# Designed miniproteins, single chains, continued (4): the designs that were tried, part 61

Each design is a single chain, and the fold is of that chain. pLDDT is the mean over its residues in the fold that is shown.

## One batch from the design tools (miniprotein)

Design m14250
Fold by ESMFold2-Fast:
Structure m14250 (fold): chain A 68 residues (1-68)
Amino acid sequence: DEARKRELERRLEELEARLRELEAAGVDPQELTQLQNMLELARTLLEQGDLDLAELYLDQAERRLAEL
């Protein structure tokens, strides 16, 4: 489903922007690295068409960002 893929791509871009804001705010680089790795994996999964697994990693990244 291309519509779902575009939605998840938009969520990924939004989370990447939020990650950059946290980096600018001086959040612990090790925590940011873990989030970055999760977002990179989500991007790879989206490219492979594994939308269900990509969504799970995006949801996990959103939860971790909310705790920072």
Scores: mean pLDDT 84

Design m14251
Fold by ESMFold2-Fast:
Structure m14251 (fold): chain A 102 residues (1-102)
Amino acid sequence: GPTTQTASKELDVKEGESASFTFTVTGSQPATVTITVENLGDADVVVRVYVNGQLKAVKRVKAGESATLTIENVQPGDTVTVEVKALSGSGKVKVTVTATYH
């Protein structure tokens, strides 16, 4: 079966500011990267996913909700950055990134 690598981080986000979590894809095969964002705060957030600085996905996550984003064909050594911006009020999110190698 495919090998997986998982990392998670809680991010505190001030109103109008962004916080980020960076994950480097390791291994020898291309990966499917799944990002789960749990909004633990009282503010809506916008999640942006970048691969090597290029925007690949955007999702709004409402207060108290969670969302999953999937990026396919991420290469070994690629950097995945998950940026979270609070729209109104302070935000708190838990970001979990899982790379599944094929």
Scores: mean pLDDT 85

Design m14252
Fold by ESMFold2-Fast:
Structure m14252 (fold): chain A 60 residues (1-60)
Amino acid sequence: SKKEELMKKRREIVFEIAGKTAEYIHALLAGDEDRAAQLEAEMSKLEKEYNKIMEEIKKV
């Protein structure tokens, strides 16, 4: 169903955010501010996609 497809996409984005969060923590511990900023931007993008999928789930 459409809802099952959206739930799968939501799960995939959550896994991507988790991976980026781990990389972000590593970058902070390493003092790599450029990498941390890049990962913040990537996570922000994923959060926007997550919110978009959540809104689509509400419509199904």
Scores: mean pLDDT 87

Design m14254
Fold by ESMFold2-Fast:
Structure m14254 (fold): chain A 57 residues (1-57)
Amino acid sequence: MSKKELILRGIALLLRAIGLRFEAEHLPLSEEERERLLEEAEELEREAKELFEEAEK
C-alpha cells in the first residue's frame, strides 16, 4: 500500500472520530450511547495513528 493511501485513510478515520466526538457532545444521548461513541472515536484515533506510523516507514 502506498504512503499516500495510508495517510488518506488515517485522515478519513480522524475526521470520522471528530464527528463521533461532536455527536457525543451535542446530541441528547443516553450516557451509555455517549460512552459508546467516545470509545469508537478513541479506536478510530488509534487506528489512524498506526496508519500514520506505517506511512513513515
Scores: mean pLDDT 83

Design m14255
Fold by ESMFold2-Fast:
Structure m14255 (fold): chain A 78 residues (1-78)
Amino acid sequence: MEELERELERKLRELARKTRELAARARELMAELERERPIRSREDLEEHRRRVTEELRELLEEVKRLGEEVTALRQQLA
């Protein structure tokens, strides 16, 4: 039984770590999206914002998936 508890604890720690890494990355991308470079053309800015927005969307979906995994594990531990 203790081995199963250690396995679950390790898995929860990995999920928490990944969730924090994704949140930190999303914060970095949000900061990057807010930074404007006056030397860039409008087309370059639109392409940059499109890339950042797409990456943020992917990160949000991954965080959502991890959140669902954590809630499922918590329900199993109940």
Scores: mean pLDDT 69

Design m14256
Fold by ESMFold2-Fast:
Structure m14256 (fold): chain A 90 residues (1-90)
Amino acid sequence: KEKIEKAKEAIDKLYETARELLERGASPMARAIEITGLQLEFEKENKDDPELVEKIREAADKIMRATSPEELDQVYEEFKKELEEEEKKL
């Protein structure tokens, strides 16, 4: 469960930050800087867990590529659904 909890925390933070930036009309550069900063922070905190690091990288990349709140919400829902399915298998 620890891995799933950390993945949820990272993805939630990436989503919340990206959502706020998109709602405020932040520039693509500002969004990239903020999201990449959070991604690198989570990667360093979890460097001993390659699976978690890979999941965080995938989430951050897709979140950064979202150009609208609706696209971002879809990306977030897909990751949350996958994590819920993984948790149910435990």
Scores: mean pLDDT 79

Design m14257
Fold by ESMFold2-Fast:
Structure m14257 (fold): chain A 100 residues (1-100)
Amino acid sequence: SEEEKLKKAEELLEEAERLLEEARKLLKEAKKAYKEGKYEEALKLAEEAIKLAEEALKLAREALKLTPDSKKELILKAIALVLRAIGLIIEAELLIKKAK
């Protein structure tokens, strides 16, 4: 039903947002480790951030598929989470290239 799809979409977006916030914190720690010359730690933290951001991206994309066209605010939230996840992955990958 429409109500069940909406509920699942909302739950997926809440989990995606949680994972993305955790990934953001890990990336912040990775940047700090890099600045302190702890390259191996920076690499590990950045790789962990990518894994969480990739999971968040998957959940946000699934939520977008389940969201009815009439729920514009939820669609925009899902798109925003997708874009945030992609941006975080790119930033973490760039840090990995510098730390190697």
Scores: mean pLDDT 89

Design m14258
Fold by ESMFold2-Fast:
Structure m14258 (fold): chain A 78 residues (1-78)
Amino acid sequence: SQDFLDEVRAGVLELQAAVWKVIVENKKLSPEEYEEILAEMERLRAEAAGLTNPQSRARVLAAIDEVEELVKKKLEEL
């Protein structure tokens, strides 16, 4: 069903955001690498906009927001 596929897509996007969060938390990155991660978050956000379930979309967007906030804090520490 389309609802099942939409939920799977949401799970994949959440997992991608979670992986980026782990990278940002644990690696020392250059300003250019942080900007690259922000570009990836924009791509994930565009994909999340295609999700039809508002609860799944909200979860994915919250995960993306966490990564973006963390990147911003790391950039302020450079």
Scores: mean pLDDT 88

Design m14259
Fold by ESMFold2-Fast:
Structure m14259 (fold): chain A 100 residues (1-100)
Amino acid sequence: SPEELLAETDVEYLKDFLDLSEEEVEALRSLSTEQQQLLRRLAILAEEYFKHPDNEKTKEKLLEIAEELGIDPEEALKLLEEAKSLKEFLKKVLEKVLKL
């Protein structure tokens, strides 16, 4: 379906950007299409946040998506503020979503 094709594109984006192993890719593919799309949206918003950290609107949207992925908003905020790079933040988010 178109939704499955979009989900596969989202997985490939995350695989390349985060240098994911085959095990991590299989775990990511085990997520629902909606969760895979939320992870892609989170990655895009996180990239925008790291370019413009003072943008409260981007930060709020990012934390909302993290909550939809099952991450506590206070924990997501801590991960965001403590991460030294976009890649580090996204890897830590992925570990929590995949329960690795």
Scores: mean pLDDT 79

Design m14260
Fold by ESMFold2-Fast:
Structure m14260 (fold): chain A 89 residues (1-89)
Amino acid sequence: SLEELKRLLESLKVAREIGDTMAAVAYALDGRVDEARELLDKQTWLSPKARAELNELIERAEKIRKEHPDLTPDQRAALFIKELLKEKE
């Protein structure tokens, strides 16, 4: 659910690795999908379920970048979050 996703993001923020996780999504939004996945693969603390969810987020971010090349990275990030929330909750 949306609340479960928010709780996960808060936990990651406290863990100090939120920057790397967000950087992976940002790389994907910028078209650097290989770098995004390489960064994610280095996060050994992620469970298989969390890793699968983050890989899905990276794929969605790449799709938004390809569909909206005219938007800024911040605008694509906002759109990405809105679309993710609609599909997950």
Scores: mean pLDDT 70

Design m14261
Fold by ESMFold2-Fast:
Structure m14261 (fold): chain A 82 residues (1-82)
Amino acid sequence: SEAALAEQVAEGARAVAEAARRIAEFLRERDPETAELAREVARLAEEAARAAEAGDLERAFALAKEADVLAEKVGDRVAELL
């Protein structure tokens, strides 16, 4: 059902936001610029979760896509640091 899909999307988006916040905290002093990008990923993922919970799957997927693009950049920068 659409409601079940919305719950799954919201849950996934919240997991992404949580992971991004942990990465931001880890990088806070080591790479503040990448930490800021990770915080933006968390913000977009949280907005995606809220949109999904409101039943706006179109907006949820659009926000999740923006979060994914930034998450890829964060991942690339983290790989260069490790």
Scores: mean pLDDT 87

Design m14262
Fold by ESMFold2-Fast:
Structure m14262 (fold): chain A 66 residues (1-66)
Amino acid sequence: MKEELQKRLEELQKKAVEAAESGDIETARKYVEAIRLYKEALQALDNGDFEKAEELVKKADEIEKS
């Protein structure tokens, strides 16, 4: 679970950089926001707050899909 989230963060970080380099600032901002939520989800998992982690992952997924 944590490994999957970490891999997802690496992929999103790369996509955010690529979007910014291509001048698609709005898409880059969405990826940055999703990255923040995934990082908060990892912290919630470390604290044993599985409910908060699930909510944060869901919000990150929704932002990425928008």
Scores: mean pLDDT 80

Design m14263
Fold by ESMFold2-Fast:
Structure m14263 (fold): chain A 94 residues (1-94)
Amino acid sequence: MKKELEELIESSEALIKEDPNNVAAWVRLAYAYVELGKAEKAIEYAKKALEIDPNSHAAWYMLGKAYELLGELEKAKEAYEKAKALDPSSPLLN
């Protein structure tokens, strides 16, 4: 819901202000902006998470979703493949 996304953004921004290396908080911001359809901000926050932890499968997955929102399907595919490679429990397809 919109209010829940606004609360998620506010709480995540507060966590980042306290600890700018909190990867989970950056991923939560990327998720919230994907859900709001704000692809450019979602890409920015997912990339910030990846600057801190380039092995964050969740950050790669959010980057893929954000690129899909922009219609950048090849970049989305690359990001999803990175996410899958970092999650050994997930099959390459499905």
Scores: mean pLDDT 82

Design m14264
Fold by ESMFold2-Fast:
Structure m14264 (fold): chain A 65 residues (1-65)
Amino acid sequence: MNAELLELLKNSEAEKLAELLEKYYKDRLHPGLDLLQVAQDLIDAWRDSVRSPAQLGGILSLLYK
């Protein structure tokens, strides 16, 4: 997992996370995803349930192609 992605999730920076997803992960994500909504959903999932990189990786795998 990208350390920058994890830091943006920890800091709840949805707009910056969406920009990172657009720049580096757009082609790996399912077509038609709203990247700002994806970023918000990832931040929410991380806050509520994820305490480790392994759990976060599982959440991310649901969004990747």
Scores: mean pLDDT 66

Design m14265
Fold by ESMFold2-Fast:
Structure m14265 (fold): chain A 65 residues (1-65)
Amino acid sequence: MREELIAQAREETDKAEEALAAGDTEKALEHYRKSADLSVQAGWTSEQQAEEGLENMRREAERVE
């Protein structure tokens, strides 16, 4: 169900935020990737928008590494 995929995407985003706050940029990026994939599967965002979001998160993580 679409709502289940969105809920899972939110869980992954929360885990990414926790990892980023802990300084674990690699773990944060893994969770952001999972969240983006789930959002695309839910039809909530396009593959292009998800890729742009991931690129922005990757750049942000690189800055604080």
Scores: mean pLDDT 75

Design m14266
Fold by ESMFold2-Fast:
Structure m14266 (fold): chain A 114 residues (1-114)
Amino acid sequence: SLDEAVELLLNGKTEEALSLLEAYIESGGDPNQPVESADYYTPLELLANYFLATLDPRAKELIEKFLEKGASLDTEITDENGQTLTLAESFASRTSGLSVEQAERYLKNVLSLD
């Protein structure tokens, strides 16, 4: 499941986590599905944060696959407190510590988005 894949990624079980995330998206899973067990982060935000930290090319390949399957940078995320954030706002404030402008540039340029 998506929750299991994310839990494995957060616990450093990278090979298992990336394999399950790939299986999820290849089987037609929703690329924009918020992960409740991970504070409603999207898979794209979690993968982008992992790639920013590690520069692991497997994470970049999987990010590109999620984007090809319809993952969106314009998806709004509503957290457990009812706060609605764009992916860039969430990535900036909750995940990466970048400014919103830096997060938008990272997501567009590093993930090869036009």
Scores: mean pLDDT 74

Design m14267
Fold by ESMFold2-Fast:
Structure m14267 (fold): chain A 59 residues (1-59)
Amino acid sequence: EKSRKAAAETLREVAEQIRREGEAKSTALAKEDPEKAEEVRKRYEDALRQAEELKKKYE
């Protein structure tokens, strides 16, 4: 259980990093290629949902 708690904390930190980097990248791409920017946005949203599901699995 202690190992699972540490993994859940790491997942939260990773999810926050993915969100920040995803938003920055999608914003930059929106000026050059809005279609790619939308794909990046959807991708980090999916990653956040997967992190939440993974947290439930560790609980």
Scores: mean pLDDT 75

Design m14268
Fold by ESMFold2-Fast:
Structure m14268 (fold): chain A 99 residues (1-99)
Amino acid sequence: SPSKEELEAEILVALGLMWAGIGNILKSRGDYEGAAEAYEKGAKLAEEAVKKGSGEVKKEALRQLAEIYEKLAEAYKKLGDEEKAKEAKEKAEEAKKKA
């Protein structure tokens, strides 16, 4: 059912925001490894929300995905993983173009 998939997408958006929030807290404490793990979890949830959502929910999930990937890129850069940082930045730009 479209209404069930939209509800699932809204829940996934909320869970993705929760993990992004956890990542922000860990980053503020200097735990860039923990922050990256939390942002990776948030990004996966936001990607699933993009797949299940449509219209406004999908656009919200894409905006959230872009922001999470930007934060993930910053965390990877702090960890010295320039390749993962670049990949995350490219995914953020792709999500922005689709939003």
Scores: mean pLDDT 89

Design m14269
Fold by ESMFold2-Fast:
Structure m14269 (fold): chain A 66 residues (1-66)
Amino acid sequence: MAEQLRANAERFLEEAEKALKEGDVDTARLYLWAARQLADSLEKLGDTEGAAEIRQRVDELEEKLK
């Protein structure tokens, strides 16, 4: 379960980075939000390390939106 959530979060982060490179800020925000939701789910399942890694990458990409 946690492995699949982590894989899904990785996909959303890739889509967010692609959207940022294309200048599509709104699409990037949606994918970053989705990745953060999956990180919250990972933490609830006890994958604290996976959640922290995803959240760090979300934060780094969100800084590029400002």
Scores: mean pLDDT 83

Design m14270
Fold by ESMFold2-Fast:
Structure m14270 (fold): chain A 103 residues (1-103)
Amino acid sequence: MLEEAVVGAEGALEGIRDLAREILARHPDDPEARRLVELAERVAELARERLERAVREGDVEGVFEVMLLAVEAKSALQALLRGEISAEEAIREVERVEERLRE
């Protein structure tokens, strides 16, 4: 239901913040890690704004769209932590999510 989808979206947003902080904790002197934290915070802010609007309007589809975008950003950060992609690739993927949230 809408409430369950909202909880899922909020969980994904918190996951993005936690993963970005973990990346920075492992690489404190890496400017790319700092850039990822800045991007993660912007994505979380934009996604929360869109989530709150979708909830106010009863837009279930909009809630699921925010959740999907949050999961995409979270997946990129998880892949970076696993060493499956480069920091540059993770930055590119998170920037794509930010762009879509600004639509």
Scores: mean pLDDT 82

Design m14271
Fold by ESMFold2-Fast:
Structure m14271 (fold): chain A 90 residues (1-90)
Amino acid sequence: RPPASTEAQSAIIRAAKAAAAGDAAAAQEHIERAAELGALPLATTAAMSAALAAGREDVAAAVAEKARELGLSEAELAAVEARVRAELFG
């Protein structure tokens, strides 16, 4: 599995930080940037994990909505959410 570029890694980190802070709009913006760089699943996973760890179900929902808009399949999104919830709450 090739590592994300430095630019993609920066976008992933920014998406996660915005999600943890409760800034859904900023999280969505950074996810869009990560998608442009081919890192949509990684950015979605990181942002959703950060939002749920911070207790921000509203931000996690906004992250899921943007990921779906950007072309992440319902199966991929469900797998990401199930894994993140199992890691945080299982």
Scores: mean pLDDT 82

Design m14273
Fold by ESMFold2-Fast:
Structure m14273 (fold): chain A 96 residues (1-96)
Amino acid sequence: MKITDAEIKRAMAEIMRAVGLLLESRGEYEEAAELYERAAELLKEAGASPEEIGEALALAARAAAKAGDLERARELAREAEEVGNLEAAAEAREAV
């Protein structure tokens, strides 16, 4: 199969999440939060599942909270919950 722009964006988002986790392990929480937010945006552009987007936003919220930006963390956590709830609702409708 040919590599699409969406596939490239999804791969980049996965790399950004992995680097973000490494940065968190080093205490570089602000940089980790930025990478997770960028990963979530790339996943959204790639048409990734709401669960994948929500997970990236939840990681960004966690890193932002550890960086001391509680307002940004609260907003990101809210977005993650809303996106994740949509995924759960969609799966429930298809489950038989």
Scores: mean pLDDT 78

Design m14274
Fold by ESMFold2-Fast:
Structure m14274 (fold): chain A 70 residues (1-70)
Amino acid sequence: SKSKHEELLRLIGEILRIIGEIFDLERKIEELKKSDDPNKEEKLKELEKKLEELKKKLKEKMEELRSLEL
């Protein structure tokens, strides 16, 4: 049905957005590791926490997608 198709497209869109956010955050972490920022340790801790939250959300959304396909 159209509603199921729209639900799948919305979920795929959310998954792609989260993957993009993870990629951007990984890049920021790598750049920060190479920087001379005096607050680098605290900033890295916050970014790594955000990365873990995004990875958890991605896993949850991928499980939702799997449930809709099967």
Scores: mean pLDDT 84

Design m14275
Fold by ESMFold2-Fast:
Structure m14275 (fold): chain A 58 residues (1-58)
Amino acid sequence: STREEVLAKVESLKDPVIREGALAAIEGEEAVAAGAPEAELAALAERALPGGEKLAAL
């Protein structure tokens, strides 16, 4: 899928916490592919955590 298609699906999510977590996860995948430093990857993981926890609780 294209980046635009994935982002459109994320934007359709109604829960703002899950949506923000999904956006951070996409940025994290892009950052890993780009060889980003550990500190940047850790920051993106922290942003993704609340959405991931909420999704897991559903």
Scores: mean pLDDT 77

Design m14276
Fold by ESMFold2-Fast:
Structure m14276 (fold): chain A 80 residues (1-80)
Amino acid sequence: DAELAELRRELAELNEETLAAGEEALAQGRLDAVRAGLEALAARAPEIRAAYEAGDLLEALRLAVEAARRALAAIREALA
């Protein structure tokens, strides 16, 4: 349970940062950066869904955190 709580906290923080980065990219008209973030999320979606459907919520959250980190990195790299 402690690990689930920590992963949920990490995901919430990453979601906030990713949304802020995405909004900044949109404000700058950098649709390429937004697209890079969405592509990074989409690449992991099947694995996250499979883990969730298997009842492995811990693995699903770990994969979601990784996907969020990749999305944030992709947006930031595109904006740099």
Scores: mean pLDDT 83

Design m14277
Fold by ESMFold2-Fast:
Structure m14277 (fold): chain A 64 residues (1-64)
Amino acid sequence: DSDRRIALAGAELLREQGRDDVAAQIEQLVQQGRYREAADLALQAAESLGPDAVREVRRRAQEL
């Protein structure tokens, strides 16, 4: 499931960047099976960090 992989990759990157609040919210959505919402939140939060962060989330997601 690409949405689940994007969400998990995004949560990991956001924790590394000190965004523990958003990472926890993404992880909660994943636990609820709300993968599309989790992925959308992860990508939106990554975009606020810049285009390199979005590329890194997508790269990590492909390795999961």
Scores: mean pLDDT 88

Design m14278
Fold by ESMFold2-Fast:
Structure m14278 (fold): chain A 73 residues (1-73)
Amino acid sequence: SSSATAETYYIAGLVAYKEGDLEGAIKFFEKAIELDPNYYKAWYNLGLVYEEMGKYEEAKKAFEKAKEINPNI
């Protein structure tokens, strides 16, 4: 198998999200974060998915983590 990167899983998460696979999007963004905990784009998009699911507390925590890593978002 090819080596996987945080960006590879992040892109997979974006594809899942666009297709309406919210559970798949979460799993891919979580894998991106496991590979690179400072990958703020994965944290930010994880927040968007949780918000769409109505999980506002989880969304807030994910957005706060993204902003801690990159304050310009």
Scores: mean pLDDT 86

Design m14279
Fold by ESMFold2-Fast:
Structure m14279 (fold): chain A 105 residues (1-105)
Amino acid sequence: TAKKAAENVDLETAKAIVEANPEDAEAWYYLGEVYLRLGKYEEAIAAYERAIALEPSAEAYYNLGEAYLRLGKYEKAVEAFRKALALDPNNERARLNLERAEQLL
């Protein structure tokens, strides 16, 4: 389908961007988002961990937590959401997902 073709192009584009700019946290973050949308949660985690290593951000920790939550790794999801809230205490989505992940422990 056209959607599947677009998703494949997005993944190839994201990979090419990180290959050309391996020190760009935004490039790794975008790659993580593409993997997350494709349901490739372990690959998304690896990309977000790379982005965080280059430049920590509340959104990267939040998305890392979502990927762990999707894999059923609730303890790691809790850790990631807590780090997201440490950087952005007013992130309502991270707070609610933290509560959700803690209930699933």
Scores: mean pLDDT 87

Design m14280
Fold by ESMFold2-Fast:
Structure m14280 (fold): chain A 84 residues (1-84)
Amino acid sequence: MEEERELLEQIAAELDPEYDEAVRNKDFDKIKEIAERTAERLEEAGYPELAEKVRKDNVTPAVLTLQLAVDRAIEEERKRRAER
């Protein structure tokens, strides 16, 4: 999780400016290209499951990082409830 998060943050730092511009310009082809580049980097780094999620959902590293944070928060809340 932590190594995955750091990799996603690194990719986001590189691609976020291009993504913001593409979203602002409604350039869906560029958005899809950025998602594909993100998936390729994740797959090469040994995270094929995250790469598949990026391709399927057409999400960027920033969005995927946020989704992972939400999933982790939900899991922590479940553990808190089970303990109480």
Scores: mean pLDDT 70

Design m14281
Fold by ESMFold2-Fast:
Structure m14281 (fold): chain A 69 residues (1-69)
Amino acid sequence: ALKSVIDRLHEAGLLDEEERRELLELSETDLDAAAQRVGELLSRALRAAPPIGPDDSITSLIDRAAAQR
Protein backbone atom coordinates (compact mmCIF):
# COMPACT_ATOMS: atom_id res chain seq x y z
CA ALA A 1 0.00 0.00 0.00
CA LEU A 2 2.76 2.47 0.89
CA LYS A 3 4.46 1.77 -2.45
CA SER A 4 1.75 3.67 -4.34
CA VAL A 5 2.04 6.60 -1.92
CA ILE A 6 5.83 6.66 -2.29
CA ASP A 7 5.49 6.52 -6.09
CA ARG A 8 3.06 9.45 -5.97
CA LEU A 9 5.47 11.45 -3.80
CA HIS A 10 8.26 10.82 -6.31
CA GLU A 11 6.04 11.75 -9.28
CA ALA A 12 5.11 14.97 -7.44
CA GLY A 13 8.78 15.84 -7.02
CA LEU A 14 8.75 15.54 -3.24
CA LEU A 15 11.24 12.65 -3.35
CA ASP A 16 14.40 12.12 -5.36
CA GLU A 17 14.92 8.81 -7.15
CA GLU A 18 17.44 7.80 -4.48
CA GLU A 19 15.08 8.78 -1.65
CA ARG A 20 12.28 6.85 -3.34
CA ARG A 21 14.49 3.76 -3.55
CA GLU A 22 15.45 4.07 0.11
CA LEU A 23 11.82 4.48 1.18
CA LEU A 24 10.70 1.51 -0.93
CA GLU A 25 13.40 -0.65 0.64
CA LEU A 26 12.40 0.61 4.08
CA SER A 27 8.71 -0.12 3.38
CA GLU A 28 9.60 -3.77 2.65
CA THR A 29 11.86 -4.06 5.71
CA ASP A 30 10.11 -1.76 8.22
CA LEU A 31 6.68 -0.62 7.10
CA ASP A 32 6.09 1.47 10.24
CA ALA A 33 9.28 3.49 9.77
CA ALA A 34 8.46 4.06 6.10
CA ALA A 35 4.94 5.25 6.98
CA GLN A 36 6.38 7.61 9.60
CA ARG A 37 8.75 9.19 7.08
CA VAL A 38 5.98 9.59 4.50
CA GLY A 39 3.76 11.21 7.13
CA GLU A 40 6.54 13.59 8.15
CA LEU A 41 7.17 14.64 4.53
CA LEU A 42 3.46 15.26 3.93
CA SER A 43 3.06 17.17 7.20
CA ARG A 44 6.05 19.37 6.38
CA ALA A 45 4.81 20.08 2.86
CA LEU A 46 1.27 20.81 4.06
CA ARG A 47 2.55 23.06 6.85
CA ALA A 48 4.05 25.27 4.15
CA ALA A 49 0.64 25.42 2.45
CA PRO A 50 -2.70 26.14 4.12
CA PRO A 51 -5.38 23.41 3.99
CA ILE A 52 -7.42 23.74 0.80
CA GLY A 53 -10.24 21.25 1.25
CA PRO A 54 -11.61 18.38 3.33
CA ASP A 55 -10.48 15.52 1.08
CA ASP A 56 -8.51 13.78 3.86
CA SER A 57 -7.11 11.08 1.57
CA ILE A 58 -3.41 10.40 1.18
CA THR A 59 -3.67 10.93 -2.58
CA SER A 60 -5.36 14.30 -2.10
CA LEU A 61 -2.73 15.33 0.45
CA ILE A 62 0.07 14.43 -1.97
CA ASP A 63 -1.60 16.35 -4.81
CA ARG A 64 -2.02 19.36 -2.53
CA ALA A 65 1.61 19.24 -1.41
CA ALA A 66 2.75 18.96 -5.03
CA ALA A 67 0.62 21.96 -6.02
CA GLN A 68 2.58 24.09 -3.54
CA ARG A 69 5.82 23.41 -5.36
Scores: mean pLDDT 68

Design m14282
Fold by ESMFold2-Fast:
Structure m14282 (fold): chain A 98 residues (1-98)
Amino acid sequence: SAEERKRAIELLKEAIRHLREARKAAEAGDVERAIEHAREALRKVREAEPVAGDRARAAARLVEEAIRALERGDVEAALRALDVAEFLAIGALLDLEI
């Protein structure tokens, strides 16, 4: 429905904001804050997935990879995964706005 699509758009916008904050925290060495923001992004992307489809599902997998990398202290791997997750989340958002 139009209302479900609007909610998915709002969730993806919130997820992208959290991914950007996670990246910023990870770059600053604030691993705990990076994980908190990545977990919020994951929740938002997963909630949007039934409407947003394959790109949202792919973004969720990359966020999970980023969280695991942060938990083991691999900041470089986490930053790569967060960048790809943001790209996929933006793609999912654009698919819904067309």
Scores: mean pLDDT 91

Design m14283
Fold by ESMFold2-Fast:
Structure m14283 (fold): chain A 60 residues (1-60)
Amino acid sequence: GPTVEEAKELEKKGKEAEKKGDTKTALEYYKQATAIYIKVLGETDPETRAVAGKAGELLA
């Protein structure tokens, strides 16, 4: 199944995409990381909320 380590790698890829100005790719990686964190840690976990917040900031 998905792991926290996989979610962290996706979050890292999202950050690199943001640095390159690729907002669409960054959002996609953050969404994938958020989905894994929700499944493994739950919706209320601080790590889940932090990554979901990054995705939300890119949508605003």
Scores: mean pLDDT 83

Design m14284
Fold by ESMFold2-Fast:
Structure m14284 (fold): chain A 61 residues (1-61)
Amino acid sequence: SMEEIERIKRETARETDKKLQEIYEEYKNDPSMTDEELQERIAQVHRETQEETQRKLEEAR
């Protein structure tokens, strides 16, 4: 149903935001962390979150 789809989207968006916030906090607090490391970690979170979101959406239909 549409409500299930919206719930899944909200849940995965919330989880993505939490993971990104943790990475940004590490970046702000660790002067040894490079911009390249930051970009790689952000890209990884997006990849994992997109895969998880698609999997949940296919189950909800």
Scores: mean pLDDT 80

Design m14285
Fold by ESMFold2-Fast:
Structure m14285 (fold): chain A 68 residues (1-68)
Amino acid sequence: AKELAEEGLKLAEEGNEAFRAGDYKTAAEKYRQAAELFKEAARLSGSVMLEGYAEEAEKAAKTAEEKA
């Protein structure tokens, strides 16, 4: 669970970097991957906070997709 959450945070940060660089397609892909990892980590740990992180990452992915 912790490994999945940490990987999710790394992917979200990579998404943020791509978004700032104007690479919206890469940002969307990274945010989508982060959201999936946060969802899995939340299910394994029972953490509603990680469910919130997954939802936020999904919204960020949609924003990036709209700009791509």
Scores: mean pLDDT 82

